# Designed miniproteins, single chains, continued (4), part 72

Each design is a single chain, and the fold is of that chain. pLDDT is the mean over its residues in the fold that is shown.

## One batch from the design tools (miniprotein)

Design m14646
Fold by ESMFold2-Fast:
Structure m14646 (fold): chain A 76 residues (1-76)
Amino acid sequence: MSRAASLYSAGGILYSAGDYERAVELYEKALSLIPDDALEERGLVLLQLSKAYKKLGKEELAEKYEEEAKKLFEEA
């Protein structure tokens, strides 16, 4: 299992616990470890970042990451 996948999973646990700020930290760390050409994997992390930012009331960031994820899924 990649380090990025482990961070993504840990972020998901924090998200489920309602710790959205720490979930964002782990998702951003996971994203930084994923290659630019891993479109599907990057899209999944960006989608989770969008969901976490929505929970934090950061709608502009949530929309940005949702649109980035959609573009990557269109390419994949």
Scores: mean pLDDT 82

Design m14647
Fold by ESMFold2-Fast:
Structure m14647 (fold): chain A 97 residues (1-97)
Amino acid sequence: SKEEFDLEVRLGVLEIAAATAYVTAQNVVKSKKPKEEQLKVIDEAIELLKKYRDEATRLFAEAQARGLPRVAASAQRVIAFIDEMLKKLEELKKKLE
């Protein structure tokens, strides 16, 4: 349906945005930039991922309310992906501290 398609597209955009934020943070750690600048980029990526997680959670709730189990499953997958990226960024931050 159009509703399923629109929600899946929104989840796909969110997943790409989350992956992009994570890759940006990984790349800054490989740079010769000062530790303070590296930590700032990681903190910004963590805050972005938290916002994306909140949006994915809202999309999950919307899918549940509309009775769209396939979209709900996609939203749970995106949330799990973001949670894994957050865990990796927190580990990366601790390694720099």
Scores: mean pLDDT 89

Design m14648
Fold by ESMFold2-Fast:
Structure m14648 (fold): chain A 59 residues (1-59)
Amino acid sequence: MSAEELLRKAREYQEKAVRALTVDGDEEKAKEYAEKSREYTRKAAELLGISEAEASRLV
């Protein structure tokens, strides 16, 4: 999986987390999606050789 694909998945899960919290009112699902977004962001950071904070700004 490429860094670009990982960042795309991180963004997708971040969008799902926001929607789960703000539209569906599902705090449990929002936390689950936010955690998956963070996992993909971390993997992208490792591949790119940058910090998690820098990778998070690319999402």
Scores: mean pLDDT 81

Design m14650
Fold by ESMFold2-Fast:
Structure m14650 (fold): chain A 60 residues (1-60)
Amino acid sequence: MNLSAEEAIELGNKLAEEIGNEKITKVGQEVAKETGITDPAELVRLTVERVLELKKEGKL
């Protein structure tokens, strides 16, 4: 998925409303550990992409 930083933040807020901040935070921690990424903007983008993928797979 090709998301801008602004689009990722907006989608992250909408996903937090749907599934809760706790689930998003957990996915973000897993992505950070898996990728080693420390840049906040890039981490948000990857976290949002992972959450959307899990939702599409019916795992959320």
Scores: mean pLDDT 76

Design m14651
Fold by ESMFold2-Fast:
Structure m14651 (fold): chain A 71 residues (1-71)
Amino acid sequence: SARKVALLAYELAKTLSKRVAEAIDAALPAVAAGDLEAAIRTVEEKSRELGLSEEELRTAVEAVRQMHAAL
């Protein structure tokens, strides 16, 4: 049914979002310290461990850059 397909798509998107969030969370201590280079290295390493796609990795890196700029 269309409802079951929509639910599966939602759960997949939620799971992918959680992995991206986990990669960003790993970089937060370096962001808080003002160390952008360490933050980018950490998010890239965690993204590789979690098997994130190139697009998800770019999203996580951009989020880290924006968080650093907002400090």
Scores: mean pLDDT 73

Design m14652
Fold by ESMFold2-Fast:
Structure m14652 (fold): chain A 56 residues (1-56)
Amino acid sequence: SLAEEIARLEAEIDRLGEELTRRMAAGEVSEEEALETARRIAALQARRAELEAQLA
């Protein structure tokens, strides 16, 4: 269902965001790697918004 897909996207966004923040704080991620991860998070957020619009 759309609601289940939205929930999965939200969980993945949260997981990637937490991991990126943790690794950045530890100095374990390069700036390029951090930017690529941020772009991926942005794409997932856009997809989540599209699915939410379908429910409205």
Scores: mean pLDDT 84

Design m14653
Fold by ESMFold2-Fast:
Structure m14653 (fold): chain A 64 residues (1-64)
Amino acid sequence: SIEELRRKVEELDREIEEIRKKAEEEIAKATPEEAKKINREAALKEAELTMKRMLLILEIRELE
């Protein structure tokens, strides 16, 4: 249902926020070289979840 898809979008938004917050906390304690690795890993995880989120939004729009 559309309501279930919307709930999944909200869960993904929460996960993206968590990844961002965790990366920010780790970067604050990291060297510049470590920060580059943390940023890259966080960006890749965010990109994957953002793609999943976009696919869910498209599915919701098709059902409306």
Scores: mean pLDDT 86

Design m14654
Fold by ESMFold2-Fast:
Structure m14654 (fold): chain A 77 residues (1-77)
Amino acid sequence: SSMLEKLKKAKEYLEKALKYLEEGNVEKAKEYLIKALEIAGVPQEEIDYVQKSNAEELKEMAERGLSLIESLIAKAE
């Protein structure tokens, strides 16, 4: 249950990151993407790449992260 709650929170943050990217707010997108990746236990090396990434790369990261989180939620149910 606790892990499922964390995964659902990570999904919410990834969805917010994608919304901010659509709005052109790259800084807020990075903040929410980092929060999602930290909850998901993604390696620090990948989190560091978020700071160096452009909007297109951030969108790809967020979309892939969302796919991964949805897969983990399905396994936790």
Scores: mean pLDDT 83

Design m14655
Fold by ESMFold2-Fast:
Structure m14655 (fold): chain A 71 residues (1-71)
Amino acid sequence: SEDEKLAIELAKKAIELAKEGDIEEAIRQLQGAVRLSKDEKVKELLKKAIEAAKKGDIEAAIEYAEKAIEL
């Protein structure tokens, strides 16, 4: 669906922002991806990415987001 494509693009953007150290914007993009996605497994992984990012575990946040886009 269009929403799923946009969710994946937001998750990809979040990964790049996180790698650049823009964690606040990365979290905003991940929140957008959660809102757009209709896949419960994708939503779960993106929510885990958000929680990891909020805790400062950027490596885990990137890994969860990458796992979500590989589904």
Scores: mean pLDDT 88

Design m14656
Fold by ESMFold2-Fast:
Structure m14656 (fold): chain A 70 residues (1-70)
Amino acid sequence: MEKAKELLEKAIEALKAGDRDRAIFYLTMALYYTDNEEAKKLLEEALTAVRKGDYDRAIELVQKALEILD
């Protein structure tokens, strides 16, 4: 669980920097370390937002996933 949270925090940093490739990498890795189905759904929606260039929406979705994982 701590591994997924660390990866999601790095994903938020990448999104704030506008680094699409790093954001996708960290979000995809976090999905593999996440067993919570609600968090997975939010992370899949975040990946879709990143692909659409909506980084603010992606950050909101990642933050919601972090809340569920706490």
Scores: mean pLDDT 85

Design m14657
Fold by ESMFold2-Fast:
Structure m14657 (fold): chain A 67 residues (1-67)
Amino acid sequence: MKVIILYTKDSLEAAKELAKYLKEKFGADVELIEVDATREELLELAKKLREETGDLVIAVHKGLADW
């Protein structure tokens, strides 16, 4: 099972944790791709990659709008 994880610099730790979980629980072949993008741009890139590859693509963004 191939999984592509798109993440922003601020989400690197969360992306690494998710990658480790997927590898250990599902034996997933995980590709981590860092992008310099807004949340909207990140979601758009993820949709495009899903359409072009047919692989599972997960977008990881910090999601900290107002704390």
Scores: mean pLDDT 77

Design m14658
Fold by ESMFold2-Fast:
Structure m14658 (fold): chain A 81 residues (1-81)
Amino acid sequence: SELKKKGEELFEEGVKAELEGDYEEALKKYSEAAKLYEEAGDYGSAADAYLGVANAAEKLGDKELAEKYKKLAEEAKKKNK
């Protein structure tokens, strides 16, 4: 689907930002990817994107945001049937 393709593009942009040490951009791109993956019903990819957000949040020192997105990743994994 178009949503899934756009989610993948945003996820790849998040990975690139993370490799460059731009954790603020990585958090933004992974968050956008997760939303599109959820809308597409791709809960496995959404979980991976949520974990990307959590890792970026930890690198930015936002432990509370990281814990929130780790929980969202676990919830998405449970929906992956």
Scores: mean pLDDT 88

Design m14659
Fold by ESMFold2-Fast:
Structure m14659 (fold): chain A 63 residues (1-63)
Amino acid sequence: SMSEQKKKIDEILEKLKELAEKGGPYEKIQEVMGQLMKEGKDDTEARQEGIKYAREAREKQKK
C-alpha cells in the first residue's frame, strides 16, 4: 500500500539523517542513499531530502 511504502521511505530518511548528524561513515550514507533512490523512485521530495542529508554528512567529513 501507499502507506506501507511511505513508512519504508520515512525509515530510510531517519536512518540517513542520523548517519549525517554523526558525520558518517560515508560508505554507509551512500548505501542508505542507494536504498532511498530505489524505494523513493516515485517520491521526489523524499529523494531531495535524502540528498540534503548526504551533502550535510559530506561537509562534516572535511578533507
Scores: mean pLDDT 77

Design m14660
Fold by ESMFold2-Fast:
Structure m14660 (fold): chain A 93 residues (1-93)
Amino acid sequence: EAERVREELLEAARRSVEEARRLAREIAGGTPEQQRAGMEGLAEAYGRDPLGSLEGMRVLTRALMELQEEFRKEVEEGVRLVDEAVRKVVERL
């Protein structure tokens, strides 16, 4: 009974984490290897063109911050779903 509700909520949390990982990979070029290469490229570009590389870092930082905020909101939503499920059980009593 409670295990089924817990599994459904954990599955929702897993989906939100998976979506966050997909966005991180897409923002960085679609793979972990491309993400690393992109970060290394930005570091090298800073030595050659600091202003252009700063713009690149700004875009990447913003994307990472948005991804982190989105993940945070999904976690908070998951907690609210747990609270609602508990209330339904209590009301049923």
Scores: mean pLDDT 59

Design m14661
Fold by ESMFold2-Fast:
Structure m14661 (fold): chain A 86 residues (1-86)
Amino acid sequence: MKLILTFEGLSPAEITGLALRGIGLGLDGYPVKIKIEGDRVTLTIEGLSEEQLKQFKEEAEQYKKRGAEVTIKEDGDVVTITVKKS
């Protein structure tokens, strides 16, 4: 399965943290693409299990509880999660 995880409205420290998380997943053997545009970070991660995808969805729900706008879309084997900090 493939995850496209986008965060918007990030501070420089949060951008660095997400980039390091993406690098860590790549070092663990997952195909990862990291795209940084201004205050936006997109991670494209392949080879995740259903349990790992559930963990990412639960993390997104925690951001929603903290006032972020969260959108989750599933299309076959692709899960897209967008988190926009307000």
Scores: mean pLDDT 84

Design m14662
Fold by ESMFold2-Fast:
Structure m14662 (fold): chain A 87 residues (1-87)
Amino acid sequence: KVELSEEMKERLIEFALEELERYRAGELTATELEQRIRDFVRELGEEHGLSEEEIEKVTSIVLTTVLTSAQRRLSDEELRELLLKSL
C-alpha cells in the first residue's frame, strides 16, 4: 500500500470529484478523463516524491474508482468514501 499524506488524499479526491462532474456534464470524453487523472496523479506524486511504481499504483486506484463511479452513477459522497477507503 502506498502511504499518502492527508493533503495528497484530499487533493486527489477533490480533483476526481471535479473531473467526474465534467465527464457527467458531457464536457470530457472517457479518454480525456483518464488522461487528466493520469497527468494530475503524476504531477502530485512527483511533487511529493513518489516513485514511478507508487504513481502507477495510485493512478490505477483513482482511475478504477472514478470509472466505476461514472458507470454506476454513484454520488459525490459515495465516490469520496470509496477513494478514502482505497487510498
Scores: mean pLDDT 83

Design m14663
Fold by ESMFold2-Fast:
Structure m14663 (fold): chain A 68 residues (1-68)
Amino acid sequence: APPHVELEPAEVERARRQLAELAARGEAGDLEAVRRGAELQAELAKYLHPERAEEIDAELQRVLELLA
């Protein structure tokens, strides 16, 4: 199996807080926050499901195209 790096608890908590802030800003109409949130969610999803990396990247690309 490929090596998996386990995120430090502090890094997970920081990412969770950042995602919540970006989500709130996106709801307020900040499209840059929506883009950054989508990128961060895709990165975290690939850590949890590396076997789905291509699928996750394709979904991210679709979201970024809709925001352009």
Scores: mean pLDDT 74

Design m14665
Fold by ESMFold2-Fast:
Structure m14665 (fold): chain A 85 residues (1-85)
Amino acid sequence: SAMTEEQRRRLREAIEEAEKFYKENKDKLSDEEKRQFADQLVAAGEKARELGDLETAARAYRLAGEIYEELGELEKAAEAYALAA
């Protein structure tokens, strides 16, 4: 449906922006801001999977895993990376 296509498009755009934002701004973010950002990426990845956009889901989960790993939250990082498969 048009609504589902629009949801997929907006979510892809949001994840592309999130990837760019984190790459450019990670050194300016607190650990708490990074954790919240990673949590939001996991939620976005779940939404992408529900919409059948596995590529966008994998990108979101991969970025979340990277952030959790940088924070030393290794169990959350492992879970996020596994979901990116």
Scores: mean pLDDT 89

Design m14666
Fold by ESMFold2-Fast:
Structure m14666 (fold): chain A 71 residues (1-71)
Amino acid sequence: SAMLEAQRRQAREQIRRIAVDGERNGRYREAAERILELGRRVGLSPEEVIRLAEEAGAPKVAEAVRELVRR
């Protein structure tokens, strides 16, 4: 459990960085795909990934995640 929490903490930090970089560089879909995959690997829900992107100040990346999840 402690190891999984450490992995999730690192993944949340990486998700925030990737989302902010994607937002600034206009690479919304690429950033969205990367953070969604990172979240999936450590058991973060798509909703949690979207929230992390929004909280980090990446609303367009967050919207791209929503589009990817919408089947």
Scores: mean pLDDT 87

Design m14667
Fold by ESMFold2-Fast:
Structure m14667 (fold): chain A 75 residues (1-75)
Amino acid sequence: KVIEILEKIAEMVEKGAPVEEVEERLMKELGVESVEEAEEKIIEWLQKELGVEREVAENGLEYFKLVAEGKLPPK
């Protein structure tokens, strides 16, 4: 379920959706009221499902945010 949400968000970022729209969609799909809560849920999911350390999960989320802001290209 979380992977499907992240795939939808990645498609929005690739299509050049504004950061505000990406953040709103992410919060809605995860059922949270803040970007910080959404980020924490993503970090926890990455740690549990992919077996990555918190630092790796945080770096992945940071890269994703920079791509959404148009500061870095998608991988």
Scores: mean pLDDT 71

Design m14668
Fold by ESMFold2-Fast:
Structure m14668 (fold): chain A 68 residues (1-68)
Amino acid sequence: MSEEEIRELLNEIGRALHEGDYERAKELLRKLHEAGKLSEEELQEAIEAIDEGDYDRVERILVRAYLK
């Protein structure tokens, strides 16, 4: 997956969260995991954070993943 594709996925995740499309956000997070940009632990934490409404935590996880 290219850096441009990763940036587009991150932007789409943010948009999905803003629009309340949590299922779409989770689908995109799983795609990042499949691409090796998110660990299984980070994926599980991000999904739980969405379910809890803690979007700041989702953002922190994505920033950490992007720096890898």
Scores: mean pLDDT 79

Design m14669
Fold by ESMFold2-Fast:
Structure m14669 (fold): chain A 81 residues (1-81)
Amino acid sequence: MSKEELEAEVLEAIASMYEALANRFEKQGKYKEAADLYKKASEIYRRAAEVLEGVDPQRAERYRKLSEEIEKKAKDLEKKA
């Protein structure tokens, strides 16, 4: 595995943890806290996409789309907070 692939894997794990925490706060009706955590997850997925742009463009695109989906979710929750 390249250094970039390993870095992206670590970033994915961290983003996934933030996403899981955000989901838990969302289920508790804590929309502001959930939105903040989803934003952190989105930023980390975007970083993973940037790391992989020159190494694995297909996986980079996948992370970019995931980042955008999560960012939209965060914005929707901010409207409820």
Scores: mean pLDDT 86

Design m14670
Fold by ESMFold2-Fast:
Formats: sequence, structure tokens, C-alpha cells
Structure m14670 (fold): chain A 58 residues (1-58)
Amino acid sequence: GAAAEREKKLAALERMIEELRKPLPDVAILVAEHELRTHFADFPELVAEGLALARERL
């Protein structure tokens, strides 16, 4: 159901943010930034955190 899909999406977003805290090549950071903007619009505060991490590392 919608709740289960939302939980999966939140878990994927949280994993992406944790990966952004680790050493990554610039291309992987740019891909993550694009995914954050395009697929996670329903979690704006976590997206903002991920985008800030991506920007700080580029």
C-alpha cells in the first residue's frame, strides 16, 4: 500500500544521505544530487540535508 511504499522510499533516502557522508567520487555525488531533486520531493527537509552534504563535498 501507499504507506509501505513511502517507508521504502524514506529508507532509500536515508541510505542515500548516509552514503553522502562517506568518501564518494564527484560523479556519484552529482548522481545522488539529481536523484534527491527528482524522486524525493515528498521529503523536503531530508532532501535539503542531502543537497547540503552534496554541495559541501563538491
Scores: mean pLDDT 79

Design m14671
Fold by ESMFold2-Fast:
Structure m14671 (fold): chain A 72 residues (1-72)
Amino acid sequence: SIDDLLSTIDIEKLKTLSEEEIAEFIRIPGVGRDEKIKIAKEILENVNSGEELLNIPGVTLDDVKRINKYLK
């Protein structure tokens, strides 16, 4: 379920990643690398839960699934 996915995200581990590593998970069509890096910065500065990660503008559920798989 979505709740299971959001609760399994290791936010502490996510915050150890670089802006460039986080940006690679962001797959918004038509958005360039610089904008993906801005999204990655907002994640590092503002996110403390899986729900908050999904609330970042430009982050999709598929992006969250990719992040979760990488952090496992």
Scores: mean pLDDT 83

Design m14672
Fold by ESMFold2-Fast:
Structure m14672 (fold): chain A 59 residues (1-59)
Amino acid sequence: AVEEALKLMKEGKEAYEKKDYKTAAELYRQAAELLSTVPEHAVLAEIAKKEAEEFEKLA
């Protein structure tokens, strides 16, 4: 659910701050998948997906 996606994004930000870009990308990708199942969160899902793609490029 949304709460789980927000937790994943928080953990992803923590990984990013530690320069663990691979883990950050994985967590944001999982959050995007969860958010994409909820139409009212489509914009947040797209943001999480783009963040994951950027983190993957840094890894």
Scores: mean pLDDT 81

Design m14673
Fold by ESMFold2-Fast:
Structure m14673 (fold): chain A 64 residues (1-64)
Amino acid sequence: MEEEKRKEEELRRRSEEIGRETGERARKALEEKREGKPSEVAAAVLREAGDGVDRMIEERKRIE
């Protein structure tokens, strides 16, 4: 029981951390590209979001 709750708690903490980091990177990409074309800004933000999703999947695989 404790082991399963521990895994779930760790996954939640890791997911929150990854989400926060991904949000920060996406915001930085948006700010960095604000002087560029809207399409370039959108591409940069989506790229950061995709990276964050990949990291979240990787952590989930470790914790199960």
Scores: mean pLDDT 73

Design m14674
Fold by ESMFold2-Fast:
Structure m14674 (fold): chain A 65 residues (1-65)
Amino acid sequence: MKPSDADLEAEMALLQGIVALRYKASPEELRRTIERLREARARATDPVTREALDAVIRELEEQIA
């Protein structure tokens, strides 16, 4: 299976999101990370990657709240 550039960007964004979850970043940094993850999720074609991005976005949003 050939990963698209969008799927590779989504995987990189997912890693950045996981790092942000482990280290409590500022609310501004968390918002920027969430925006990046949402963009990656919109472009992601792989369902597993999309599901993982949705989970990380949810966790990051809970940290801002």
Scores: mean pLDDT 75

Design m14675
Fold by ESMFold2-Fast:
Structure m14675 (fold): chain A 62 residues (1-62)
Amino acid sequence: MKEEQKEKAKKLVEEAKKLFEEGKYSEAIELLDKAADLLEEPSEEEVEEITENIKKATEALK
């Protein structure tokens, strides 16, 4: 995977975490989804980080 795509994905995850802390869970989930799309074939660590953050945001919405 290209380093540029990996860095952009990490930045989107960080932005999503900030939105999550602000209580904007839906926007956070959308950013995490975009990060996953940028990582077409991500590493296990990258997938786990994105998946866990999506799970936390989704649970907070309920």
Scores: mean pLDDT 70

Design m14676
Fold by ESMFold2-Fast:
Structure m14676 (fold): chain A 61 residues (1-61)
Amino acid sequence: NAQLLADFIASLSPEAAVIALRWAYEQDPELAAEAARLLLDHPDPRVVAEARRILEEIAKE
């Protein structure tokens, strides 16, 4: 569930959130992309940057 994944990632530190989002993309790109869209409003720019990177990668496929 993308909402549950996004909520979990948002509960982590920004550093851990970036790592978790990268790991999620390696496991399930579609689910990670949906979660990334929900994280675009995250207050930390590092998390937003990783979310945008994932959305750009999925768009190339």
Scores: mean pLDDT 83

Design m14677
Fold by ESMFold2-Fast:
Structure m14677 (fold): chain A 85 residues (1-85)
Amino acid sequence: KVEEVKEVIDRFLEEAKKKYSPEENHQLEIFVQTLKATLDSLQNESTENILRGIKMVVDSFKKTASPELQEEIDKLLKEIEEVLK
């Protein structure tokens, strides 16, 4: 299940690299690395604790993201929630 979430995150980053500027892609790469590190640190935790950690990272990143990117991030979060449940 954690590996499936990582696949969703990797596909998100590859699609985003096609749409966004190099500067935005750099921020997205940091965001993705933070999400993966959070997943690795919480891999033995409950689904609720994993989602809580992911939401914390998402909320932090959304504060600096454009409205358009915030919508893409919200879609990613929903896909992650579906994979974990």
Scores: mean pLDDT 79

Design m14678
Fold by ESMFold2-Fast:
Structure m14678 (fold): chain A 86 residues (1-86)
Amino acid sequence: MKLVLVFKNLTEEQKKELLAYAEELRKRGYDVEVKVEGDTLTITIGNLTVEQVIGEILRAIGLELDGAEVKITIEGDEVTIEVTMK
């Protein structure tokens, strides 16, 4: 499975925290790609089991996201989570 995490409307501090999170995922042995476009940061994680996808979804949602809008889309073997910060 593939997990795509899209974070929108980020401050510079929030981008640094998410880049640190992506680096932690790489240290855990995940296949991680990061793309930064303005105030949007996308983390793509490949080769996940269903259990790993669920675990990372819960972690991503739990990243101190006060008032954030969350959209989850499931298409085949790909899960996309879009998070818009307030």
Scores: mean pLDDT 76

Design m14679
Fold by ESMFold2-Fast:
Structure m14679 (fold): chain A 58 residues (1-58)
Amino acid sequence: MVEKKAEEFAKKIKEIAKEEGISLPEAAAKYVSELGKPIDAEEGEALSLAYQKVKKEE
């Protein structure tokens, strides 16, 4: 469950980084900012895992 959300978030973060030519940390911050809604604990954990996945695949 969390792993699936992490994979989706990782994909979005990579797309933003590639499209805007910014670093992965900047893309992750931008994606979180664009969500605009309160993030629950599960979504927060998924975001952390997504960032770790993106860093690993770089």
Scores: mean pLDDT 73

Design m14680
Fold by ESMFold2-Fast:
Formats: structure tokens, C-alpha cells, sequence
Structure m14680 (fold): chain A 59 residues (1-59)
């Protein structure tokens, strides 16, 4: 549905902005637990995937 697609795109954009600000997946996970916000948890998952890719590239 259009609402789901738009929400996923917003989550991806917010995760990318957090990554550019140097916010780690661990920080987002901590916030997700404290806030009970599933969006922050999804953002953390996206950042973890990107962090693993960067770790592989930075060997």
C-alpha cells in the first residue's frame, strides 16, 4: 500500500541521516528500547547492515 511504502522510505531516509551524523546502530537500539519505538529499531537494523558493509570494506 502507498502508506506502507512511504513509511518505509521515510525510515530509510532517517536511518541514512542518522548514519551521516555518526549515530550508531547501538545508540538507536538503546533509544528504541527506552522509547518503545519500533521505527528506531528498524532504523538500527538498517544501520547495522551498513556498518557491516563498511567494516568489510575498511579491512
Amino acid sequence: SIEVSEELEEIEKEAEEARKKGITAEELEERALKEGDIRLGLMASLLRAEEYKKLAAAR
Scores: mean pLDDT 75

Design m14682
Fold by ESMFold2-Fast:
Structure m14682 (fold): chain A 71 residues (1-71)
Amino acid sequence: PLAEAEARGLKHQVTNQAANKLLAGDVEGAFKLASKEELYAVIDSLLGAGQLTEEQAKELRKKIDELEKKK
């Protein structure tokens, strides 16, 4: 259906934007675009692609957890 195709396209754009923000260290900006679970999936994808080290991935997850707990 048209609505599913549009939603998928927007989701891919948001995922790419979140990935770019995480790579730039803008965890707060990434958190505004996607949920904690979605950001964790993006981090796992970037780690698998070799764009992040395990240490960088751990630090990003820690910052996301801190942002979530601040509310």
Scores: mean pLDDT 75

Design m14683
Fold by ESMFold2-Fast:
Structure m14683 (fold): chain A 79 residues (1-79)
Amino acid sequence: RKEELLKKAEEARKKADEYNKKANELGEKAKELLELEKKKGPEYKEKALEAIMEEASLSVLAIGYTSTALALEREAERL
């Protein structure tokens, strides 16, 4: 049981890392789009907001998986 909990925690951490990586990529894209909005026009502002919203959603998922991993690790330590 303890070993199974630790394995599930590791899987949750891998998912958190994947979502964090995607969130970081969207964050960089949002920065580029905000810079383009200042130079080329307001159409880029809407695209930047979409990228920011997707980044936020992925960051929330990453936090959720990190919290799940921590809970599973704590449960394993209590066994």
Scores: mean pLDDT 83

